# Designed miniproteins, single chains, continued (2): the designs that were tried, part 19

Each design is a single chain, and the fold is of that chain. pLDDT is the mean over its residues in the fold that is shown.

## One batch from the design tools (miniprotein)

Design m4637
Fold by ESMFold2-Fast:
Structure m4637 (fold): chain A 90 residues (1-90)
Amino acid sequence: SHMEELVDRAVEGLIAAGDSRLEAANTVGALFSAIGHPAAPVAFERAAKLAEEEGRTDLARDWYNQAAEVAEKLGDTEKAEEFRKRAEEL
């Protein structure tokens, strides 16, 4: 999607500047969240998946919950519910 492409480009830009993938995805999520951008949940979801791949289950759970909270604030209650369920499965 266009939002996923936007997140991917922003994350890659921060990685090129010296951030880790986890740091970059979290930073993009926080920045988009601060301005109310609908790409914020996508960025936090990416951070959560990366943390999960690294075996950092507590961090992944926290970021899935962050994605849910931001999705809810944006009015996407169904997506927020999906993220909360994913966090509970960890």
Scores: mean pLDDT 82

Design m4638
Fold by ESMFold2-Fast:
Structure m4638 (fold): chain A 78 residues (1-78)
Amino acid sequence: MEKAREFLRKEFEEALEKKDISMQMAVGMLEVLLSLEDDPEKKELAEKRFLESKGINNAEEVKEKYEELKKKLEEYLK
């Protein structure tokens, strides 16, 4: 999983430079979900808690960026 973490680190750094809060949150979600690999119920709960706890008015934008990152990560790991 070193390669996946390197990818997420780079995406997070780029999001910081661009001041893209939604992407920063999406990276955080993906990191948490990678740590819960074996439990789909915990993954779903973690996603819901993440969005709820951050009081995200732009929750849809964060989800969109999360799906984008997920696809990029899958592509990168091939």
Scores: mean pLDDT 69

Design m4639
Fold by ESMFold2-Fast:
Structure m4639 (fold): chain A 84 residues (1-84)
Amino acid sequence: MEKEELLKQAEELIKEGDELYEKGLEYEKKGDLKKAAEHYLEAGRKYIEAGRLLKQAGADPSRTSAAYIRGVGSYTQAELLERR
């Protein structure tokens, strides 16, 4: 019933994830792999949360999948940096 509110919350979480991901890229370019990994991990959490809200809102499966793919991708980048 509050579909538009869930969609708005998911959109804000995606924006937050994008900002965190950009900061991760900045730290990675500077060679601060620990801070880069921390930011990618936080970005991943935001994207996964957005995916859950999109699913609850009954959003198109492609939108939900895109959010989860971004989340998993961000987690994978963080994990690879933490193993170095």
Scores: mean pLDDT 86

Design m4640
Fold by ESMFold2-Fast:
Structure m4640 (fold): chain A 73 residues (1-73)
Amino acid sequence: ATQHVRAEGAASSGPVTLTLTLTLPEDAPAEIKVGYGTKGPVSVETSREGNTVTAKVTTQPDPAVAHAVATLV
């Protein structure tokens, strides 16, 4: 089944980092798509440890509000 997780950050004068965490059944196949709604440069790091998937989205201090969504298939 498709799993959807959203994270949102408030306006900031410094870089904003949004962390999305998804928990999967053990050995479940995972296709992860990370969408983000920010202005300026964005970096995305995705890591998996066991049945936990973590996506970190870091943006520069440009957006009034930063948000990210992760979709797990």
Scores: mean pLDDT 59

Design m4641
Fold by ESMFold2-Fast:
Structure m4641 (fold): chain A 83 residues (1-83)
Amino acid sequence: SVVDEAIERVRKLAKEGKEGFVEAEDPATGIRVRVGFAKMPPEEGEKIADEVVEAIRNAHRAGGATVDFTEGVKKRLEEAAAA
C-alpha cells in the first residue's frame, strides 16, 4: 500500500542517516503521512521512524488522521543540540 511504502522509505532514510522528506496520502483510509528527516545519527533516526510507524497505526485505529513529523523532527534536533 501507499502507507506501507511510506513506512519503508522512512525506515530507509533513518537507517542510512540521510536527510529527506517522505509524503504519502491514502484517500481510502484517510491517512496522510508527512515526515521530514534532517541529517542525524542513525540511532536517533531509527527512534523517530519507530514513532512514525506507531503514529500511523494509531491513525488507522482512529479511522484516519494526519501523521506529521516535519516540525517534530526539527524540534527534536534542536532539543538534542541543547542537551
Scores: mean pLDDT 70

Design m4642
Fold by ESMFold2-Fast:
Structure m4642 (fold): chain A 76 residues (1-76)
Amino acid sequence: SSLERVKEYLKKVYKAEGKSLDKPPEEMSEEELLEVWKEYLKELLKEGVLTEEQVKKGLETFKKVLAGEVSVSELL
């Protein structure tokens, strides 16, 4: 499912960056997954990796992925 792919994607991203999550993505709700992604994009904005426009687009894309409207591969 799209939800399972999102959970796997977040797990890979956090592992690659040497970061940990307080709760395993497998145990997260859609609302918790969205909040985690929002905080991740905020960090990238603060680090100068993303622009404010890219953060906005990333959040919209993530919501569409959670809704099953687009592929997880479209996440930044």
Scores: mean pLDDT 79

Design m4643
Fold by ESMFold2-Fast:
Structure m4643 (fold): chain A 111 residues (1-111)
Amino acid sequence: AKKKLKATVHRLPHEEGKPAVVEVNITAKKKGGETTEKHKTFEAPEVDSTLIGEVRNYIIDFIKEAEPEEVEIEIRVTGPPVAAEGLAGAVREAGKIAGFDEIEVEIVEEE
């Protein structure tokens, strides 16, 4: 069966003087329908390449442990458009590294 990864990155406006927050929710489905879920919150002064790398590695490590056929990822980020784009890129890279056949990543602007 083809392995599928679907992700949505929700971007919220950054609040001046507050840290950047990245909330990651991952749902993994194994062959036979068993589901496992993990949530992690990342906080930093800004969404930089280090934080993006930490999010990518968290996703890769979870996929390696869960060995899923399907993964759904929901990310909420407070930051500029480039932060959401960087996180979307990190998810695509994580999916490729993990050997997923179908990878869909969408960015949604939340008001």
Scores: mean pLDDT 82

Design m4644
Fold by ESMFold2-Fast:
Structure m4644 (fold): chain A 88 residues (1-88)
Amino acid sequence: MHTVTLTITLKTSSAEVAEKLKEAAPEIAKEVLEQHPEVDEVTIEATVDKEKKEVTFTITAVAPTGEAAARAAFDAGRRLQELRDELE
């Protein structure tokens, strides 16, 4: 098994948008796992900094290959960025 961890920090227009992104993280993890059949696990942990209006995501993917884990982690990051853009 290979584990890939991707950390991304997204700036938002408001603390409310940052909180909405945090709340969406479990559903995005589920969607990514469904789209990547070779991946065993996807977890997304989110921390909101209200003063900076930022949310930091720690995305962890576990797969039989590093390439499969990396694809899932990057797909999750892309989906989070797209959702941020939709909420702005």
Scores: mean pLDDT 86

Design m4645
Fold by ESMFold2-Fast:
Structure m4645 (fold): chain A 78 residues (1-78)
Amino acid sequence: MVFTVTLVDGERVEIRVGDDADEVLARLAPHLSPENEGLLALVLAVDRVVNKSDKLTERTAETIKRIVEEEVAEVRAR
């Protein structure tokens, strides 16, 4: 399953279930505010502990998409 997110600059990034969580964080972190980067890191850390896996789950991918969409909305409101 694939989730497409649109970054602040209009670039589209695909997040796939089974992707490495650290790679997803590294790809998205430069495009997020410190607050949303921290939230993304926390969500990934909690999911890693709960699911005992470094691989992205569908639930976590959906949460990441929402975080990125919220960041874009906040930047556009500035």
Scores: mean pLDDT 75

Design m4646
Fold by ESMFold2-Fast:
Structure m4646 (fold): chain A 95 residues (1-95)
Amino acid sequence: KTLEEMNEKGKDPEFQEELKKEVERDYKGALARIEAAAASLPPEQRDQLLADTRKWLEKYKEKALKAIEEGNAVDAEFYRTFLLMEAGFAVALAR
């Protein structure tokens, strides 16, 4: 029932537009957190961490935006969760 309700909302253009803004906000927030964590690392480790994490963030952002366009709000939220997880892993590795 709940997943069907989310997918029904996913067909609403207003909801899709709000969800796209949330994905963009989450993506920018994740990048900022990773860059802040990386700033404390030696240059070689910093550059490697930024390269690896940016690759995954871009993929998850792209998948989230495509899911929104397809009216699949459930998949969009799933990919948004992976953006936050990727940022969390990057910050943990920088400790």
Scores: mean pLDDT 79

Design m4647
Fold by ESMFold2-Fast:
Structure m4647 (fold): chain A 66 residues (1-66)
Amino acid sequence: GSATVTFPRQAVDGSTAEIYDEQGNLVGTATAKGNTVTLTGLPSGRYTVSTVGVDGRLISATVDVP
């Protein structure tokens, strides 16, 4: 399925976001655009997406993919 993740803070535009499954395994990457990342082609489940904010600090959000 697909889902859009919104981070609590601004991500570095064009930065690589890492996608983790419910067990903490790295399953893929996507490109951040502003404070969002679009996930496509993933199995249904809960994912954690992490990237770097414009302040150089790690930011993350969780999303449910249908």
Scores: mean pLDDT 78

Design m4648
Fold by ESMFold2-Fast:
Structure m4648 (fold): chain A 77 residues (1-77)
Amino acid sequence: SIRDLFVDIPLEARREFVRTGKLPEDLSLGEQLLLVLIRKGYALAVVDPKDPNKVVSLEDGREFESVEEAEAYEPKP
């Protein structure tokens, strides 16, 4: 799933791509496609690969205890 790919990609590498738009060279094609989707508007990130329920919003940096909480959160304008 998309969530599983998030766990495989280091959080720092994802944040760097979102900031710069430059794809890391060491990523698989699937991981590169996931990063492109993040930049195009997918805004959730896994904080710790060992705890995939704990996520952070890339839009406002807010941390959530679960993906369900993050999906229920409506970003304020």
Scores: mean pLDDT 58

Design m4649
Fold by ESMFold2-Fast:
Structure m4649 (fold): chain A 70 residues (1-70)
Amino acid sequence: SKEEAMKEIEKIQEEMTEKMEKAKTQEERLKIALEAAKKMLEIAKSNPEVPEVVIEIIEDKYKKVKKALE
């Protein structure tokens, strides 16, 4: 359901924040953010009930992190 998908996305965001706080380098933080964004996009795109605006926000974040690692 939409509610379950949104809760899973929120959990990934929380886990990402915790991992980033423990990361020693900026490169590690960017890699953590990239992995989290990929997982969130997979969940959002697999559920047609997830609002398009949520997918757009995650895609924007993914593109920014990917560019920072290039």
Scores: mean pLDDT 82

Design m4650
Fold by ESMFold2-Fast:
Structure m4650 (fold): chain A 80 residues (1-80)
Amino acid sequence: SMDEELLREFGLKLLELADKYNIPVTKIAALAIFLVGQMIDMKYFGKPLEEALKEVVEYVESIDPEMGKEAREIAEELLK
């Protein structure tokens, strides 16, 4: 399904970013799970990907400011 393919591609891109920026894989994995969950939820409401990612980043920032900063950087790279 498109959702499964999107999850796989998203995960691969995040792993590439983790390697490129030398970020711990465990931290990227936790962030990716959170981002993916929110993206799927927002997709059911027909939101654009960029808006969905923005809301996810804001939500992560509200929970953990450090993780939110990393989420923002990752989201910006994905939207290039």
Scores: mean pLDDT 68

Design m4651
Fold by ESMFold2-Fast:
Structure m4651 (fold): chain A 55 residues (1-55)
Amino acid sequence: GPALADAGGAALAGAVLSGNGDAGNSIGSGLLKKTGDENVVSDAVSSAVKLVSSL
């Protein structure tokens, strides 16, 4: 499945959409620690930031 969904992307998107970029970064760090994959974290953070910037 998509990295964002598999690694709790719904929680990441929800936190970022609440207007808190710091929460998004914190969740991104958690994803990196859990998956050990920098690309997964980068994709999740990028998607969340893009959502916030498009608001």
Scores: mean pLDDT 57

Design m4652
Fold by ESMFold2-Fast:
Structure m4652 (fold): chain A 78 residues (1-78)
Amino acid sequence: VLSAMRAALAELRPELVKLGDEILKAAKAGDYDKAKALADETAKLLRDALTRAGVPDDLAQKIADTARQNLLDLINSL
């Protein structure tokens, strides 16, 4: 399970980095609606990848929700 999660996260890393850059650019430009929408997209991508890797849906959702909240907290601190 952990090795499958690690592989899924490694595969997503380039896309997550790109989304993170886009979130920061949108937030710095004052486009918080776009930054929040990108945070939602990041969480959905993470949840879908974890469920494909065999992570139980409830755990995958909890991980995605936590990541989304951390991104929203970051956006609100900028």
Scores: mean pLDDT 79

Design m4653
Fold by ESMFold2-Fast:
Structure m4653 (fold): chain A 64 residues (1-64)
Amino acid sequence: MLEEAVRAAVEAVREMRERGFPETEAVIHPDGSVTMRVGDAEATAEEPTVEAVLEAARKAAEAA
C-alpha cells in the first residue's frame, strides 16, 4: 500500500508538471491516501492507485 502510494504520487506529480503545473505537490498519508495540491487547491485520493491519484490531481488543477 505505502509503496504503491509513493509510486502513484510520483507518477502524478511528474505528469502534472509535464502539463504545466510545476507547483504540483503530493502528500502521502500513513493510511495510504494521497492528497494532491496544485497551487492552493487540493484533492485527496483515498485509494493509492495511479488512476485515483491522477484524478485527484486533475480535480485540484480544475479548482486552482
Scores: mean pLDDT 78

Design m4654
Fold by ESMFold2-Fast:
Structure m4654 (fold): chain A 66 residues (1-66)
Amino acid sequence: GPAPSPEQAASATRAAGGLAGTDPAGAIGKRGAELVAQLLRKNGGVELSPEEAARLAREHLALAEA
C-alpha cells in the first residue's frame, strides 16, 4: 500500500517522543518512534492509528524500562 502520510508519521513520532520528555537523551523516544513506524508499516502503512501505535510503543517501552 501507499506510504504513511508525513502527518501520521509525525503524530506517531511526537506521541512516542512525549515518552522521552523526561529523558533529554531521547533514547526511549527514539525506540518508541521506531516501534510505532514498524507497526504502521506492518499494518499496511496506515491501518493502525498513530494513537494506537503510540500506545503499543508506550507499553513496549514500559516493559523495557521495568
Scores: mean pLDDT 56

Design m4655
Fold by ESMFold2-Fast:
Structure m4655 (fold): chain A 110 residues (1-110)
Amino acid sequence: KSSALEFLEEILDILVEESIEAEIVISGGTMYIRFPDEESAKKVAPKIEELAKKYPDIEVKVSGNVIKVTFAGNGAEKISVEEVEELASKYENVEVEVVGDVITLTVKKK
């Protein structure tokens, strides 16, 4: 299991446990977590930043209602569509949409 996929799983666990709505867009080596408002982003940002400290190849930047996650290094393995779909299937309130190279996960309130 790739570090990027493990990091995504931990983010989904946080968002679902906290009942926070978010849209996660994965494109290339970057993941964007978009929240409905800046307050929601501020509530989870410290938890996501603490998670990123466990991963040497992950950089986190918070800007308004968006948290940008960059997977550094030429060896950062792309998250596979099949692995993301399998991961999302473990959650009742997470939907996956794939368009070309872009994977979008929508986390809904319970």
Scores: mean pLDDT 79

Design m4656
Fold by ESMFold2-Fast:
Structure m4656 (fold): chain A 113 residues (1-113)
Amino acid sequence: MKVYTNALTLNKVVQQEDGRWIDEVSSEELVPVEEYGLALSRFVVDSLSEEARNEILELVKEVLEKGKLSQEEIDEAVARLRKIFEENGETSPEMEDAIKMFETALLEQQRES
C-alpha cells in the first residue's frame, strides 16, 4: 500500500477503501502528488497555480531530506512558504492557518529528535 506525507502537517496519508486519501491524525482529505511522495490539501490545490504547488512540494522535500532543522532553518522554510502564497496573491485566513500548521509541524519534528 502506498503512503504519502501531508506537506503541511508532515503526518501520514493513507488511502481508504472508498479511494479517499486521508491524513491519519487530522482526518483531512488530501490530493496525493506521486512524484514527491507528498499530499496537498484541497484548498492549496484549488487556490494555488501548479507552479506555486510545485514550489511548496520542493520546499517540503528539502525540509524532509535535511531531517532535523535548526530554528533558523525553520524560520527560513516558513518565510519561503509565506512568500509562495503572497506571490500568488493569497492572504486568506486559510493560508495563514496553513503557514501556522507547517511551522508547528517543523517545530514538533525538531522536538522529537
Scores: mean pLDDT 79

Design m4657
Fold by ESMFold2-Fast:
Structure m4657 (fold): chain A 73 residues (1-73)
Amino acid sequence: MEEHHKKVQEELLARLEEVKEAVLSLPSREDRERAIEQIDATIEQIKKLENPDEELIKKLEELKEELRKELEK
């Protein structure tokens, strides 16, 4: 279980740039806002893991803030 959680977190960390591009490419502001809500939910799920990746949490928080700023334009 632990090893599986580590692998999932590592894969997500590697795909953060892809996630950012995907969210910014969504056709509507509403879709982008929903994607940001899903990122927030993902952060909460990671924090509940036995060994949460602090670097991943930090980068997801940074991604969320960056995407929120883009939506405010």
Scores: mean pLDDT 75

Design m4658
Fold by ESMFold2-Fast:
Structure m4658 (fold): chain A 77 residues (1-77)
Amino acid sequence: AKYVVGGSGAGLAVLDAYENGIKEADVEVIGDDEVNGRGGAMSARMMAESLKEQGKVEDARITEATDTRGVVHVIFK
């Protein structure tokens, strides 16, 4: 599944994907600066790592990171 969000929505997009039974997602984060672009990708990854600790995520990685864009690939259990 593909999600496109602003930086503030990035972590919530990962949680939403899990809650809706999605098995694999790319969360693309678009921002006007490093905090919203790259930082948003970091936020999405942190949510995925939290879910991984709970046994809900198999793998999560940042596949792209620029000042204005990030992509986090998440594989759910």
Scores: mean pLDDT 77

Design m4659
Fold by ESMFold2-Fast:
Structure m4659 (fold): chain A 95 residues (1-95)
Amino acid sequence: DEARRLQQDLELADGARESARKYREQGDQLIARAPDLSAQELRDLAALYEGSAKQAQKDAAQSSPITAKSLLELAKVYQATADALRAAAEAKEAA
């Protein structure tokens, strides 16, 4: 059913936008806590966020253009958090 598929695609796009907002806020909180985390914990968290970014990119490639755009923005949020956490881990190891 094409109408059902379009409704699902719009709902998925809305969900991805809300997830991007939520995970941006969670990422900011996690980065603020980086001084309290070990370098290994920061690396493990960075790897998890990179995995989530790659999964969102894969999901975007298999999705409608409407859903794909929102999933790619979610992937960017995950990647930005991963990059910041990795940078924090490197800074701790260099200190």
Scores: mean pLDDT 86

Design m4660
Fold by ESMFold2-Fast:
Parts: sequence; C-alpha cells; structure tokens
Structure m4660 (fold): chain A 77 residues (1-77)
Amino acid sequence: SLEAALERAHAAAGRVQALLRRLHEAGVTLPADVAAELRAVSEAMEALGGKENPTAAEFEELARRLEALAARLEALF
C-alpha cells in the first residue's frame, strides 16, 4: 500500500540520518560515491515530496535506495 511504502521510506530515511550523525560525531569523511548517492537520494526525496500523485512503487524504490545507503554507511564504522 502507499501508506506502507511511505512508512518504509520514512524508517529508512531515519536510519540514514542517525548513521550520518554518528559518522559526523566520529569525524568520518564520506567517500565521494557515498556522498554522491546521498545527494541523489535527497533530491529524489524532495521531488517525491513535491509530487501531486506519488505512487507506492516510487516510495518502495526510495526505501530500497535508502536501505542500501544505510548499509554502505554502516560499513564505514
């Protein structure tokens, strides 16, 4: 459902934000490819937030990208 997809994307975004905060506190510099994906995902989130009729599939894809980004950030510890 759209609600479930949105909740999944929101949960994944929260995980990414928590990991970024921890990495910043630890003084870890993000690799260029990770920083580029963070920018791309942030732009995709902004685009979906401004969309009149976002679909569950679009939020599921965003959640997948955020989950993959979270895994990459976790690997930097």
Scores: mean pLDDT 87

Design m4661
Fold by ESMFold2-Fast:
Order: sequence, then structure tokens, then C-alpha cells
Structure m4661 (fold): chain A 84 residues (1-84)
Amino acid sequence: MSELEIIYEGAERYVEALKARYPQLAELADEILELLRTLSVEQIREFEKRLQEKGRELGKQTSLSREEFLEEGLRYAKELLEEV
């Protein structure tokens, strides 16, 4: 498989697991997957880097529930993908 296909397959598996645990996040997760389909490998690498930085920032907020943490992360991911 191409590198892009491997990355995308991994993202699909992650989203399926997330939707099984948190079905309320399904629509947002699906929107992010659709946006990822439009990106090059280089754009996905930049997206991953920025998303990891946001994850570290959100992880410092002890008042966020796991659901709130995931929703905020997914909303930020969508915003990033719309800029790329």
C-alpha cells in the first residue's frame, strides 16, 4: 500500500473505535476523515505535528472530561484541516 493508504486506513480504524465508545462524536469524526482524503502526505505530516501540540496543551487542563478532551481535539483538527 502507499504511505497515504496506510495512514488513512489507520485513521479509519481509530475513528471506528472512537465512534463505538463515543457515538455522539461520530459526525465530527466522519467530517475529519473526509477532509483528510483531500490532503497530501506532507500536509498530513504537518497536521499530525500541530494536532500533537494541541493534544499536549489540552492534556494540561485537568478540568476536562475525556469526552470534552476528545471533542475539543476533534474540533481543532477540523479547523486545522480547513486551513491546509
Scores: mean pLDDT 73

Design m4662
Fold by ESMFold2-Fast:
Structure m4662 (fold): chain A 84 residues (1-84)
Amino acid sequence: MDQTSTYRASAEVATEILKAGGVEAPELTGDVTVSLTEHPDGSITLAVVDEEGRLVAFKTLSGEQAEAVRKKVAEVRDKLTPVP
């Protein structure tokens, strides 16, 4: 079963999360939506959607990159607004 957590974040915070996963960050501005999907095999899918609802980043990460993203999300948790 895939578990998805979605957050509203500033472009700066979203860029930090993408960099932690080794993902090349697009030029982001304003507030964006970051989605983290946990897969049963321990991999994660990062998706970043801009204010217009356009998917600007999408990457599936595994191993150390997945762990680095989980750690970064935990570190910046206070800067993330959960979306139900």
Scores: mean pLDDT 80

Design m4663
Fold by ESMFold2-Fast:
Structure m4663 (fold): chain A 89 residues (1-89)
Amino acid sequence: MDPAALEAEILLALAQMYAWLGEKYKDEEMAKKALELLRQALELAKKAPPDVRKKIAREVKELAERIKEAFPSLKEEADEIIEEAKELE
């Protein structure tokens, strides 16, 4: 596996964990940390093979949309990540 692809998948998994914790405990700081990790995963995905990049971009978009729905205060940050993810599909 490409090191960048592996790192992107690890960051995505961490983002999923922080998003779950944020939603469960209504902790905006955890949700914000999830968005930061998603942004990092997208940057690494740009260096990954096209198939892996598209897969990560779709998963990032789905998670960012979920965070946006749960935390309307983070809508602007989530929308930015969603738009970046769409460009990588």
Scores: mean pLDDT 85

Design m4664
Fold by ESMFold2-Fast:
Structure m4664 (fold): chain A 72 residues (1-72)
Amino acid sequence: AEALIEAGKAAAERLLADPSTSSAELAAFLREQVPEHPGLADALALELKRMVDAGASREELYAAIERAARSA
């Protein structure tokens, strides 16, 4: 759970700094950080990318990451 939260926050910060970052690049990063949960990593990467493309705030991204971690 903690590793997923930290990796997710790093992915969110990368997206906020460069919104052109692809969901595939984020998924690869998250899978490397949490290799035991590849499906969750892929789903989180896609959700964070969709949220940033829709104009979500840092707080909304962090809330989504914590929701995903509770589902693991």
Scores: mean pLDDT 81

Design m4665
Fold by ESMFold2-Fast:
Structure m4665 (fold): chain A 85 residues (1-85)
Amino acid sequence: AEEQLRSLPEEVQKKVLEAIARVGEKYAGADASIELEIKALEEIVEEMRKLGVPEEYIKLVLKAVKEEAEAAGDKELAKKAEELL
């Protein structure tokens, strides 16, 4: 994930991290669940679009999320990332 993020332009990286931070703050203190992870991913994608991240970079982020989820054995999160691609 971090290696793929480093391939993005600096301004795009900043916007992606801001989208993640905004959604993370919204769900701060909530119990971790697969349903919450899926909902958070959908909201991160929406926040990236609101911040003006181009679709090609959103797809790169989703691909990175899918690869990490597959490596972690999180099949439901990996499937959701694939659906959003």
Scores: mean pLDDT 77

Design m4666
Fold by ESMFold2-Fast:
Structure m4666 (fold): chain A 125 residues (1-125)
Amino acid sequence: MIPEEVKKIIIDHLTKAAEALRAGNEEQARKHIEDLLKELGITSELDKLRFALVIYYMVEYGFKGALGFALLLTDEERKALLPTDDYVENILLGVKRLVEEAEKEGMDIRDYIEKVINGEYRKKK
């Protein structure tokens, strides 16, 4: 699906954002998210919407599952499934969900993000 180099970029930036959030530094976490979007060349409103939806829901479906889900929805449905109109805020909320689930599972945050992105882990229903 996505090249391994791109996955590594996502893992590295989301891990930095997660560590900043755990330190209580939401401004630094937002900066890491904005740097990620810029490095991936995510500039269109549609791509920002899809990416925000993927990061927000990947804790439930894994990265591959969330990406498939995001691609099948209309723009109206994608917007309705996100808690805010701010794409960076929605990604930040997704990172907060990753931190919560990693702590719940007793896992290192980087290891948890890597497993979610590789599709090896998803929340049990």
Scores: mean pLDDT 79

Design m4667
Fold by ESMFold2-Fast:
Structure m4667 (fold): chain A 86 residues (1-86)
Amino acid sequence: MELSLEVKLEIAELLRELLLAVEEDESLSEGVKKAIKGFLANGVLTGSEEDKKKAAEFIEEFIENSDASEEVKKILLERLEEAKKK
């Protein structure tokens, strides 16, 4: 997919904010945090099915509640759906 530099930078910033949010959230288990970090590092959810499910829910809610453009939200949610299939 062809993405503009501006869209790529907005995606990178949102993913960085997600990483900071997950590291600061004391309610998340280590397994869920690792699953989210797997998605951030390589676009693949890792760990148990329960960890993957909770990680996907956290990522989805974070993206939907962000101030990012609808285009960036759609791109990241589509990446999350692809990650859930792997």
Scores: mean pLDDT 82

Design m4668
Fold by ESMFold2-Fast:
Structure m4668 (fold): chain A 94 residues (1-94)
Amino acid sequence: SSLLERIRELRARARALAAAHPQHAAAMTVLRIALDEVAELYRQGKISEETARKAVDILEETLAWLEANPDLSEAEALALVRAAVKRIRELIEA
């Protein structure tokens, strides 16, 4: 699906950011795990397409912010990704 294609592209972008800015490696690992979890829940039919798209939109927005602000510290990048993951968890549990 187009959603799974978006997830693959976001995983590739996260890997590229980690390679270019090693201080973001930990944050990008957390973000990629979240993308994989959303993809798996969607494939299993455990979340709606609407919920999956909202979750991917949150992760894409977070990644785009980090791509635009590559000089953020490891701690700042991790905090942003962890906040995004918390928002997604709350969305799925609602």
Scores: mean pLDDT 90

Design m4669
Fold by ESMFold2-Fast:
Structure m4669 (fold): chain A 78 residues (1-78)
Amino acid sequence: DVEAGLAAVLAHVDAETQRLLEEFKDNPEAKKLAEEYGEAVRQGVRAAADGDIETATRYNQKARELKKKLEEVKEKYK
């Protein structure tokens, strides 16, 4: 069931995003990047499920860029 599988993946992405938001609750810059990262992953998963490979690729690229920025923010505040 593609719909049930998609829902499970999105629920996992949401749980990971919530974990990151809780980790960075006192750091607005990192929290914002974590939220944007989670959203990019969610959009990529949805696009892939719809067979929109070009859109999925774009969101995967955005997620990679946001993850890099999040790591840079972590280094700055270590």
Scores: mean pLDDT 78

Design m4670
Fold by ESMFold2-Fast:
Structure m4670 (fold): chain A 94 residues (1-94)
Amino acid sequence: AKEKLKEGLKLYTEGKLEEAKKVFEEVIEEHPDSKEAAEAYVILGQIYAIEGDYEKALEYYEKALAIYEKLGDKEGIEEIKELIEKVKEAKKRA
């Protein structure tokens, strides 16, 4: 569902966060172990971090990390580890 991922990204850039969440959840449901699902989990984690829900942000980043590790995507793994560290630091200050 590359088309669904693009639609979710458009909604996210337009600030329609609740609509974006629903589209990304559909991408994950249709293709749970795909690269597109990992990307959807990353953006869901970013949305929850923006909303101050750091526990959900970490949960979604961990799900994205598991998929990237399964796919052997070294760049994706490094990106997620950096996002996890940033959220952990933000949580300490909240």
Scores: mean pLDDT 84

